# Designed miniproteins, single chains, continued (4), part 25

Each design is a single chain, and the fold is of that chain. pLDDT is the mean over its residues in the fold that is shown.

## One batch from the design tools (miniprotein)

Design m12839
Fold by ESMFold2-Fast:
Structure m12839 (fold): chain A 70 residues (1-70)
Amino acid sequence: AGAPAADPSYVPTPEEQARLEELVKRARELAKKHAEDFGVTDPEEIERFAEAGEKATRHNYLDLARRRAA
């Protein structure tokens, strides 16, 4: 198919949500590893990295869906 026929609605499927959770989990682990690699010892900064990774993952997932819908 050359174009997505999916509804650009806000509601993801249960399986898509499960996959998104796995992506978020990986993003958080990668963010923590990056913080350690940077030599970050502050737990607050580590949490900021984890939050940034989670937000980026969600944003990319939604952005891809929106770009295909557009």
Scores: mean pLDDT 71

Design m12840
Fold by ESMFold2-Fast:
Structure m12840 (fold): chain A 67 residues (1-67)
Amino acid sequence: MDAAAERVARANQILADALREQGVTLQAAGGARTFPTDEALADALVAMARASGVSEEDIERIRAAMA
């Protein structure tokens, strides 16, 4: 549980930093969210990152953080 939460938190931090560089606000995708062991949350974060113009390099960092 905590390890999965840590991986999601690291991925979210990488995403937040990348979005801050691009001047956009992080917003949840896919409607309602469940915390923090939901694999769908990780998919939603990746989809949100792509929609917000985050680079593929940062998306790979997010994937690595979740592995």
Scores: mean pLDDT 59

Design m12841
Fold by ESMFold2-Fast:
Formats: structure tokens, C-alpha cells, sequence
Structure m12841 (fold): chain A 92 residues (1-92)
């Protein structure tokens, strides 16, 4: 899941937005749709910001800040993790 392409991430965010809308959380759904749009356009920093805002609306600002930090670290280290996993697969 951390190895999602921008397209796969956008699809996951669109599904989450529909679920939030069905749950009566239109503001959460709105931020998730904006995150999906940003992800499709390769604007990953903006996508992370919108995901963090959606989380903050549901779970509170502290949880939103934690999510922002985790997602930024995951984005920055995604290639490093991908390369390590590929090396492990080739070694087996």
C-alpha cells in the first residue's frame, strides 16, 4: 500500500471520499477528493496536505499533524524502501 502509484493512490482516496460522504462527512469527503486530484497531477505535497486535513477533521488536529509527518516520510523514503524490497526479492 505504501508502494501505490499516484493513480492507485488517487483511486483509493476517491473511494475513501465516497465512504466519508455516505457517512455524512461532506467536508472530509471534499478534502479527500482534492487529495485524489492533486495525486493524479503529481502534486504529492498538496495531496498529503489534504489527507492530513481530512484526518484532522475526523480525529483532531494532533492526529492530522502526525499523519502529515508520516505521509511525508513515506513519500521521501518510498524509493529507498522499494529498492530494498526488490534487492531482497532477487536474493531469494
Amino acid sequence: VLLLTPEQLAEALERAAKAAEAAGEPEVAEHLRRAAEAAREGRMEEAIEHIAEAVALREGEEVGEEFRRVLRLARERRFDELERLEEERLAE
Scores: mean pLDDT 73

Design m12842
Fold by ESMFold2-Fast:
Structure m12842 (fold): chain A 77 residues (1-77)
Amino acid sequence: MSSEERLEAQKKYAEEIAKELAEKTGLPLEVALKVAQAPNLEEQAKILAEAGLSSAEIMEALKVLGELVNKKIEEEK
């Protein structure tokens, strides 16, 4: 797979995760997309904090994100 194909696949994956995350947590889609594209949990938490979420909302969003990512990985295996 080329680097461009990998980036496109990763972007599409992030968009699908972001849509599910937004639906489950009530986050704006643009915030959910940034979180889904972040490389690690610390950066995801930072993006959510900078978007104005409370600590409780950040923890909930990260839990939902982790569940969505793990579920999708299991389903694609």
Scores: mean pLDDT 76

Design m12843
Fold by ESMFold2-Fast:
Structure m12843 (fold): chain A 76 residues (1-76)
Amino acid sequence: MKKVKLEDLIDDELRKEAEKAREILKKLGVPEEELERLAEEGRKLLEEMGVEVEDTEENRIIAAALARGREVLKSL
């Protein structure tokens, strides 16, 4: 079974949500270094789920948002 690409899972609505997530991350004052860390963690999580992540700015934002969401859930 071939890994599913992240782009195959993203429709136009999810792309709009990614842009919204970018605004939220900026509002939270997340520094570039922290964004890169979150993006890498999110990428690893997606790859563990069998999702192949292409290294694009859009995918980095999505991965960072997922990693941040998981950190919040783990703290609950």
Scores: mean pLDDT 66

Design m12844
Fold by ESMFold2-Fast:
Structure m12844 (fold): chain A 78 residues (1-78)
Amino acid sequence: SFDQALQDELERLLATLSEEQRALLREIDEEVRARAEEVRAARLDREEQAELLDEYLDRLGERTGRRDLAELMRELLA
């Protein structure tokens, strides 16, 4: 299936990450979770949620240097 193919590709890309890239990925994820808690009560609409997702993926790609991972996650989460 399409979702399974994306999951397989994601697992393959994650396996190519260095220790440093994995550490950065975890750090970015923790930052995004903290930010999400700040706005949870606001009940963000679909457009605001999409904007936060774009911000997360841009940050992920820039800080890890893995634009391929960020683009794959964008497809998986769309």
Scores: mean pLDDT 72

Design m12845
Fold by ESMFold2-Fast:
Structure m12845 (fold): chain A 90 residues (1-90)
Amino acid sequence: EELRKEAREAIERARERIEEIKREVKEMEDVPEELREQFLEGLRRAEELVEKLEEELEKAKTKEEIEEVKERAELLVETLERDFALFKKL
């Protein structure tokens, strides 16, 4: 039960970070619109993954299944940070 709460918090962190990055990208007027649109499409795919993780968490019955959802949500945040850092260095 505590682990399920931690998994929900990890998913929420991923959702919040996606929204923050989406806002930042939209404000980057010095980056070509085509590149911004491609990155925003990637963020849309990440949003779909967040929704899928929420569904998997609702269906999770074992500690191992809940831990897997939490780890995947944490990895999503790590991947988003890496990809955004690379995007800013273009």
Scores: mean pLDDT 85

Design m12846
Fold by ESMFold2-Fast:
Structure m12846 (fold): chain A 74 residues (1-74)
Amino acid sequence: AIKLYSIGVTAKQADATVGDVINILEENGVAIKRLDTFSAQHFTTLVEGSAAKVAQAISALQEAGYDVTATEIA
């Protein structure tokens, strides 16, 4: 089933960009519904996708050097 998730992302590098996160999410088949930023290094994204695709996207973000937390909303 397709669910809505809140994904919190923290970059370990000062030069990390929101665009890099967007690309990783889209490449893994996750639909971005909203992107909120606190800084270039700390931001939250609302995404829609299956649990499997969201898990793949989280793994890809972690591989790219981000710390990721995820909460299913709906």
Scores: mean pLDDT 77

Design m12847
Fold by ESMFold2-Fast:
Structure m12847 (fold): chain A 90 residues (1-90)
Amino acid sequence: SIQQRLEQLQQQLNNIQKEVNSIANDPRADPSKVLQIQVLLLSASGTIFIAEKLLKKGKDDLAQKELDAAQQTLNHIQAEIDQIKKDIES
């Protein structure tokens, strides 16, 4: 269901936040790149919040589009986290 998808994206957001906290504590991580990822996480969180409100109003099609946008943003953040980790390990 779309409600289960919302819950899955909220869990994914929480997991990504933990990874960001981990890399932010690594002195080898570029602080400007970490800050950019933190800003993107706030954006993704806001998009998920909008999707939840749209679901509450029965606007399922609009909620689905917001969840699609949030998923794309979270995928982008994960790729950037993976790149930072690779740069640290090099």
Scores: mean pLDDT 88

Design m12848
Fold by ESMFold2-Fast:
Structure m12848 (fold): chain A 75 residues (1-75)
Amino acid sequence: SEIEEKARERADRFVALLDEAVAESTQQVLDKSKPYSSPLVQAYLDAKRTDPEAAAANRAALREHYFEQIRKELE
């Protein structure tokens, strides 16, 4: 589906921006992400600092969550 392809692209780009931003300041990233589900963003950023293996799982969950939100909005 074209809608699903577009939603996947947007979700992937959003997560890529979070990957880049995490190198700067966790608090600044959280403040900028407030329109979305900030608990998932916080979990990913916290895991990335403490446990790289847990960070991979949290990143996947965050991507899936945003993919579903964007897909529904594009319907």
Scores: mean pLDDT 70

Design m12849
Fold by ESMFold2-Fast:
Structure m12849 (fold): chain A 81 residues (1-81)
Amino acid sequence: MSDAEKQELLRKATELAREAASRMSEEEIEKALALTAASATEGVRKAAELILEALKDEPKEKQEEAKKVLDKTVAAVAAEE
């Protein structure tokens, strides 16, 4: 994965996370952060699940694109562990 692809993926994942964060409870955010402290891969997977749940009312095309971005982000984090 190129640095440019990593930067684009991070930007897209960050935008999705910001949108989802406005819809998430403090407990959900704290839980995701705690998991990230124990395992980056587990934390990112949990964050991805919460982001997709927060976006469940969005158009299907946006949900599918979000899932692709988040799946790639989880795979990239797992590959670096």
Scores: mean pLDDT 72

Design m12850
Fold by ESMFold2-Fast:
Structure m12850 (fold): chain A 74 residues (1-74)
Amino acid sequence: EIEKLREQAEKDRKLADELGAQADALVQKVKDDKSLSEEEKTKLLQQAKDLSGKASEHYKRAYELEKKAEELEK
C-alpha cells in the first residue's frame, strides 16, 4: 500500500498548495488595495493566517506520509 500512501501525500500537498496560494492572494490584496478599510484589512489578514495554518498542517502530514512511504520503499 505504498502507492496509496503516496497518493494521499500528493493529495494533501495539492490541498496545502491551494490553501497557501489563497492565503498569499489575500495578503497581496491587502498590500495592493489601498482602498480597503482597516477593519477589512484585519479580517482578510486573519483569514489568510487561518488558511496558512491549515496549509502548514496539510503540508506536514503529506511530508510524514511521503517519508513513511519512502522508508517502506527502502
Scores: mean pLDDT 83

Design m12851
Fold by ESMFold2-Fast:
Structure m12851 (fold): chain A 87 residues (1-87)
Amino acid sequence: LSPNQQTMIAIADKRVDELEREKKPFTVEDALAVVLEAMAASKGPFSRRDLLLLAQHMMDLLKKRNLPSEFSTAEELVDAVLAALEA
């Protein structure tokens, strides 16, 4: 994994840890917050491939920790985040 990908994963892990502690579902707002924080840390645009890697990691982590999510797939998460960024 690149340093930027490692940074994205660390941000996602922190957010999911917080939601697990609070027993809260993972929402589009949580996904957007992770992506915006990761983009700020990298100071550059993310490719769709980078977003999909981050989304897949988040979906796998949510499943592993039995946390409810607004998304069934990594693709749904990516599409929702891209729509929110365009708004």
Scores: mean pLDDT 78

Design m12852
Fold by ESMFold2-Fast:
Structure m12852 (fold): chain A 85 residues (1-85)
Amino acid sequence: MLESAPEVQEALDEAVETAREFADNPKGLAAGIAGALAAMGADFEAMVLQKKGIMSQEEADRLGSDGARRAARAGREAALRARLA
């Protein structure tokens, strides 16, 4: 199986912790986690391309860092939307 880049793993952990700050609303927490996981999905596809030699390791590392930020942001946005709704 593919292994997650360390940056992607850290972003998921950060997004989960951020979502836990909205634990007063269980739907907000669940939405935050789902948003973070969805954002990570695209980055995992990029990692597959890198493993097949279609994408460079440097490009994959950049996507890992961007994916980390996107996962954290998506998690926060999803949690906030659920909290406001």
Scores: mean pLDDT 56

Design m12853
Fold by ESMFold2-Fast:
Structure m12853 (fold): chain A 83 residues (1-83)
Amino acid sequence: MLFYLRFRLPPGVDGYEAAKIAARAIEERFGGRVLSSTVLWDGTYASVLVEAEGVSGQELADTAVEALRKEGIDATVDEVVEE
């Protein structure tokens, strides 16, 4: 399953750097369930394309938000799309 995840970021946060944090956290948390993760350039949003099996888009999004918040980034889920 392909998941498009987009996160709303506080002002002054780089979307690409935040998306890298999100992708890393997803890969670390779900390990062998993630086949690929791709950071997308989306201006002021953090956007990640994830190919995974046996996980929900909500679990992926929640993991990313928790990781961003641990880094001091008060991110919120903007969009989760399953393809």
Scores: mean pLDDT 84

Design m12854
Fold by ESMFold2-Fast:
Structure m12854 (fold): chain A 84 residues (1-84)
Amino acid sequence: MSYALVKLKGDPRAEEVLRELEREGYIEVEKIGDKYYVVKLKGDPAAELTLQWLERQGLIEVEYFDTEEEAREAAKKLIEEEKK
């Protein structure tokens, strides 16, 4: 998978972990709104395993996409839905 859309569930630990993965070079991260991150997966399985762990802990929701554009559009649609 090339991209993931990560929804934060309000726990700041999830954001800290994503920033650490970015610092280590496993992902590239772009914040969309206050709750969403578009994550570029750079081929290291550590990133996917960490995202799975965060989702299992209930700290994030994750959806995978082939392109950055698909992930960004999905994030924008979800943000609009949450605005009422």
Scores: mean pLDDT 79

Design m12855
Fold by ESMFold2-Fast:
Structure m12855 (fold): chain A 66 residues (1-66)
Amino acid sequence: APARDVPSLETLKALIRLQNERGVEGTTARALAEATGISLGTARRVVRQSRDPARLAGHALLRLAE
């Protein structure tokens, strides 16, 4: 897959919803993949990035705060 380091806004919205419903520890790559229809590999990357504030800081987090 092409190198896209920033997840889509819709994927991030689903991630935040899962974190609110299940907590950070309960938000697994499988749960995100099932909720959004993205591949498990992409979901693993997004969940990992959600635990790295340097990677998710900026535009993606700013858009979710709105």
Scores: mean pLDDT 65

Design m12856
Fold by ESMFold2-Fast:
Structure m12856 (fold): chain A 90 residues (1-90)
Amino acid sequence: SLINKIYSAETDEEIEKLAEELKKQGLNGAGALSLFVSGEKLKEITDANALQLFTVAKELGIPREKLLSDKVEDIKEILKRIKEYLKNPP
């Protein structure tokens, strides 16, 4: 499970390796966030899916630019935000 991998990642290096794996699978920031939200890989972001993902991203403090990015550092930052949310749920 992606959630379990994020939660068990203790170091910045481990989170970076997860980001690299997701990038190798063809996922961008939105793709990584969709795995967390739905547990499914979204092949294409529809308008409805985009609205839901942007709403969750706003809650997590993730800017739109990072959702549209496939850079390892941007995916890594999204994973770090998810980890913080999992430790401190509202």
Scores: mean pLDDT 73

Design m12857
Fold by ESMFold2-Fast:
Structure m12857 (fold): chain A 97 residues (1-97)
Amino acid sequence: MEEREKLLEEARERIRQVIADFKAGKITLDEALDRVAEILRELMEKTGDPEEVERLFGEAESLLTQALRDQGVSREELIRAVNRFAALRDELLAEMR
């Protein structure tokens, strides 16, 4: 496996674990969002590839959105969570160097 592919798979597995911990009630939504942002920041620093980071951010958003729907949160709470996640994405992508 190429080193880049290995880093991407490790980041993806870490994100899945964060979402799983959130679904299990082990961490709060705020903690889950912060951990995902940190994983993606580390990936960006290691790979220098904003396109891959943006793709994984989209995957994480989909997983988080599904987890929130599975927990039966209101549509309004879902929209607020998605908007907050989008703000974290924009902040992270603005750090590209």
Scores: mean pLDDT 77

Design m12858
Fold by ESMFold2-Fast:
Structure m12858 (fold): chain A 80 residues (1-80)
Amino acid sequence: SEEEKIAEKILLKAARDLAAVFEEYQANPDITLEEFRARVDEVLAKHQKEIKEKLSPELAEKVNKRLQAMRDAFLALLEA
């Protein structure tokens, strides 16, 4: 469906944005862990807003769970 295509595009954008934040953190010694986490949370907030506005509640729930899993995976890349 068109809605499923929108969901796919949102998740792909979120993955790219999270990867970019991670790459900037790895490349720039001036970015603190707290700033990295804040940037990750900002990326999530932007995509969660688009999910809420464009997707049905049922699909939004599934996509938000995937988005949270992606966030957790990126934070885990830094280890403890």
Scores: mean pLDDT 84

Design m12859
Fold by ESMFold2-Fast:
Structure m12859 (fold): chain A 81 residues (1-81)
Amino acid sequence: SMKEELAALAREALARLEAAHPDLPEVHRLSVGIAVQEAVERSESAEEFLAMLEELIAREKDPVLRELLREFRRIFEELHA
């Protein structure tokens, strides 16, 4: 299903983000994971998911988390293409 494909792509993008940042503090790793999982649960398509990520990035006040979410979005877009 599209939902299963979305969840699989999101998991792969998270794995790649974590591999790129092996020393990432647990609090930031968990925060990205929670935000991504919530966006997956609230989305029915990759397009809707990307729109939700863009909104989360725009509203994020923590500059480190904001940049991690931007990097996640780039990785996800590359995998989705």
Scores: mean pLDDT 85

Design m12860
Fold by ESMFold2-Fast:
Structure m12860 (fold): chain A 68 residues (1-68)
Amino acid sequence: TDASRSGRAAAEMGAAGETAGAAAGGYQFHKLGSKGDPRAAEGGRRAYEAGAAGDAEGAQVGMLKGSE
């Protein structure tokens, strides 16, 4: 639930072109997913790496994949 909520918020930030917010959200989602949700962990990892690189589209895709 916390991971899904964080993933949705980060995906919305990525959609708005907020790469720094998307990266931070992706990291948090990856961290939460590491506690037992491999899909969230992988999606979050991809999102924070893409966001940190300035790739808003990649960050959004990573968060959506991890959230759904």
Scores: mean pLDDT 66

Design m12861
Fold by ESMFold2-Fast:
Structure m12861 (fold): chain A 98 residues (1-98)
Amino acid sequence: MEELKKEIKKYAKEILEKEKSNTDIINSIVAKAVELLNERFTGGKDKTEKEFEKLFLELMRELKKLGVPDEVLEMVAKGLELSERFELAKEVRKILEE
């Protein structure tokens, strides 16, 4: 977990340095979310979902801390709501309000 948190912080910095548009940042976030969710097919469902949510929220917090535009986090929250992940979307909106 600690190594994964370090990787998430590194990835957040790389997204903001490399990606110049909000759309590209969102696409990079979605790609990372898909990567984390793919662990679900090889591990226990409940464990994988909890670990995914923790790592995803850590990524959102790090992006907010690094100064990602609020529009990016708002679009991520809306995408989660469209996917019926309402509780995770609520946590992302809470980070946005910080």
Scores: mean pLDDT 71

Design m12862
Fold by ESMFold2-Fast:
Structure m12862 (fold): chain A 84 residues (1-84)
Amino acid sequence: EKPSPVIEYALKMKEIYEKTYAEVYSKTGDEELAKKKARQAMKDEAEREAEKYLKQGKPELAQAVLEGYELFLKLEETGGLLGK
């Protein structure tokens, strides 16, 4: 009954995106800049976590991280929501 690792990582990407967006938007008032910074923070974290798993000999988890990132990125680009 637990979500797949891909969905779990997509939800983590959402958390990183929302946190970075809120921080940048509160400082700048610039929605476009906030979205750009949020997407970059999400990408950087996904790449870092995937590399960590690869170094630990866990390529399946590294792949799940990158797939979760791509899933959330597509949902964000299409205006999809992973929550209310």
Scores: mean pLDDT 79

Design m12863
Fold by ESMFold2-Fast:
Structure m12863 (fold): chain A 77 residues (1-77)
Amino acid sequence: SKEEQLRRAEELEKRGDELIAKGEEYEKQGNLELASKLYREASRLYFQGAYLADLAGDKERARELVEKGREAEAKAK
């Protein structure tokens, strides 16, 4: 259902947000390799969430999640 796809997108976004927070803490500790890995994982979750939001017909939420995914990719570099 559309409601199920949107709930899954929300859960993926929350998991991505958690990984970003962990990555930022590792980055502050100087563990750039682990931070980069967590940022890449967050990016994948955001893009998966964007796909599910798009399937549900929520084009604006899909765009927001794509942008979060791109930002996470940028942090990983």
Scores: mean pLDDT 90

Design m12864
Fold by ESMFold2-Fast:
Structure m12864 (fold): chain A 69 residues (1-69)
Amino acid sequence: ARRVVLEIKSSKLPELAAQAAARVATLPDDLKEAQAAILAILQEMKAEAEKRGLDFNKVVQVVVSVEEV
């Protein structure tokens, strides 16, 4: 099986980063479905950051990797 690992870091949005990490922990093992879910999570975080007056690309660091389990 394959597991997608996503690391999201933000000093400006630590609560959103924690919520996104929790959602990533429940992603499906299918890489295509996991990738689509990750893109949706990132879009939601971007919208929330912009709603708070923050530039997502400047305040959030995202690292995506894939592990075999």
Scores: mean pLDDT 71

Design m12865
Fold by ESMFold2-Fast:
Structure m12865 (fold): chain A 93 residues (1-93)
Amino acid sequence: ALGGLIDEIAREVSKTLGLSEKQTNAAIEEAEAKTREYVDQTGHWNAVESLLAAAQAIADASGKPLREVVELMYEQLEKAGYTALAQRLREAS
């Protein structure tokens, strides 16, 4: 898993975009694999990189532009009170 918050945000955005449970789980697994590779290569865990990996996997699964998926993640992070993380996600995309 990507961590509780990131997994929750990814699932909520996937539901909003009408992805099946199978598509949602596949996107989360792809994002987790990319996050693990990033940590292995850099020695650092980065929440923004994990969110971007999830956003890209959801964009690929849904056929939506990455920017649209990032905006949906931004809205979910803001709603959850993670305003600074939401802004960092937007700046990185």
Scores: mean pLDDT 83

Design m12866
Fold by ESMFold2-Fast:
Structure m12866 (fold): chain A 67 residues (1-67)
Amino acid sequence: SLSTVADKALEDILTAPSREAALAALRAAMAQDPSALERVREKLEGLRNVLPQHVVDRAEAILAEVE
């Protein structure tokens, strides 16, 4: 099961009003839980058939920005 930290981070990325807000949420999650990035990626892949493609693309861009 995915952690609450990763669940919140993905939700914040998907609903963030700006790229900066999404990045801040992801970095805060990674600071709390070193596995958060991997868990967010796993959860996003699981939602690929549920979410619109442009939403997935935007989230992928945020995940790539951290590195």
Scores: mean pLDDT 80

Design m12867
Fold by ESMFold2-Fast:
Structure m12867 (fold): chain A 106 residues (1-106)
Amino acid sequence: EPAPRLFVVPAPGASREIALENLDQAIEAARALGHDELVKLLEEMKKRIEAGEPPSDELVEKLRQAARKVNEEARAAGRPVGIAVSTMTPEELERLAAWLREQEAA
């Protein structure tokens, strides 16, 4: 049952563990929406973070633009799914995911 979710794309400077968790959720959301270009950008960012390399400003900007497009399409379709570029902690991400599930249950 594909429930819409709020997912977070980490900004430069996020901890590796937080960034990888947020990226995995963002990749899943982008794939569910069929936005293959965003999936590729998120996978590139994940690969760089796993290698201990900082993502380029160009990559972060492309991710923000792609996430914005996905969010606009989701809003137009009446879906409560969103993708944000953030340094959000796993605990904060979990709270947002729980809140989103409550909204969908209503």
Scores: mean pLDDT 63

Design m12868
Fold by ESMFold2-Fast:
Structure m12868 (fold): chain A 69 residues (1-69)
Amino acid sequence: GDATLAQIQALLDQARAAIAAGDIDTARAHYQQASDLFHDAMAAGLLSEEQAQALSRQLHAVREGIQAA
């Protein structure tokens, strides 16, 4: 069950790296992929409440970083 969690984390890491590089278009693309996969995983019941809360906080932080750029 951890494969989906790892993929969402990897996409969020890529989005953060893109923000740091000033590549906001790439950051948006990775954020959108992470968000879509997160919502699919939530709908499928693949995430615990703690995992969902942690990923939701990371998604919010990445979205704020993109909007602040």
Scores: mean pLDDT 87

Design m12869
Fold by ESMFold2-Fast:
Parts: C-alpha cells; sequence; structure tokens
Structure m12869 (fold): chain A 90 residues (1-90)
C-alpha cells in the first residue's frame, strides 16, 4: 500500500473501534483526520506532490490538534479497551 492508503486504513479502523466503544471524541478526531488524509490524497492525484504538501501545510494545525486528541483518547483507554484495539489492528 502507499503511505496514504496505510494511514487511511489505520484511521478507518480506529474510528470504527472508537464508535463501537462509545468513545465519540476519539471517533470524531479519527474521522476528521481521515477526511484530511483523503483530501491530501486527492490533491496529490490532481496536482502532484507540490499540491499535496501545500495542502498538508495549510491543514497542519488541524492535523496536530486531531493527533493530540487521538493520543489523549488512546492514553485514556482502559487496559481492556487497549487489548480490543490491538485485536482490531491485527
Amino acid sequence: MSAGEAQIELLRILAEFAEKQGKKELAEAARRLLEIVEEIKRAYEEGGEEAALKLAEEKREEIEEGERIIQEGLAALSEEEKEALAKALA
């Protein structure tokens, strides 16, 4: 898979996991990052690397905030929830 495809799959799995566990904030952050990654992939397809990098820079603060929310959400998971996520990613 391309790097973009791998990231899209990971974010999709995380969003589905978070929704099933009732972790709405984590699910929303994962979906928002998924949308951004899909936008960057589209920019790459339409305008190449330069367009993709420009969009990534424009979205940098949104990406950083989404990543922060995901990291905080993951850190707040119980041991049981972390095990369930590990199984979903396998």
Scores: mean pLDDT 81

Design m12870
Fold by ESMFold2-Fast:
Structure m12870 (fold): chain A 80 residues (1-80)
Amino acid sequence: LTPEQRELLERIREEASKYLSEEEVEELVARMEEALRAGASWEEVLQLAYEFLLSIPSLSEAQARALAGEISAVVAELAA
């Protein structure tokens, strides 16, 4: 991972920690990191993150959408 990608993942970890358990945050970040290492675009990584959030039983669809929106905003600001 580039330093910029690592910084983005840490900001995403901070946002996700507001909604998810520590284990769920680590799983989300690990999936995003694996996709980035495989050469996925941020667009593809954001889609993967959203699908993962929808799969979490403790999150409502509204909460999953809200967190996905926050993650997308972080990527838009920093991944320019």
Scores: mean pLDDT 81

Design m12871
Fold by ESMFold2-Fast:
Structure m12871 (fold): chain A 77 residues (1-77)
Amino acid sequence: AAEAAARKAKGIALGKKFIADAEKVEKAKSLTVEETPDSTRIVLETDKMKITIEVTADTVRVTIEKDGETYELVTPV
């Protein structure tokens, strides 16, 4: 209900802030946002890396693809 929606909104806001902070360091080549009722996926591509942030009511998943390597971080909201 309202608390779950608030947590999801907070996760989305944090993801957008992370993207904005990353853009200060590297120029964004593309930015894609896909929203569903249960999740929001943000994909930022730069010349050096691809960052995918997936936000749900329960988790935030960050996937970083750089120099042919893939790094994944999953944290509860």
Scores: mean pLDDT 68

Design m12872
Fold by ESMFold2-Fast:
Structure m12872 (fold): chain A 87 residues (1-87)
Amino acid sequence: MIPELELSDLPRIRQLLEEGKLGPKGVLMLALLYYELGNFDMMEALIELLREFGVSKEDMIKMLEEESKNHSESFREAIEKFKKYLE
């Protein structure tokens, strides 16, 4: 289940990322989901968190390209749209 997140949950997301319980790709996919929901504040906060952990825009685009190979066509369309937003 994808958790319903608030900005107040960011310290917990950071902790999970630091502990290796959540990977950078997982955080990026959460950002994509919030982008699709129109929650740009949460999306930008998650992208900023990834940048704090040394994930560049180029790294994010590469992760999105790798994920697009493993998902349905409709999810691939969402990934491609988000990738263009990041470019």
Scores: mean pLDDT 76

Design m12873
Fold by ESMFold2-Fast:
Structure m12873 (fold): chain A 64 residues (1-64)
Amino acid sequence: ALTPEQVVSKVRELLLAAKYKELAKLFPQVDKDLIAQATRGLNKDDRDKIWKDFLNAQEELENA
């Protein structure tokens, strides 16, 4: 199992690579707070876009 620090690091890696569907499959526990931790240092617009894109990917997986 991954430590909380490793989870944040892996979530950041997948978000920066725009692998939102893979992220949603591997880490279904991801919430807005975890994404905020993983995207620390990005500007507000980029963080808001990433969160929106992640939610859209999560919804697509639920409807597939």
Scores: mean pLDDT 77

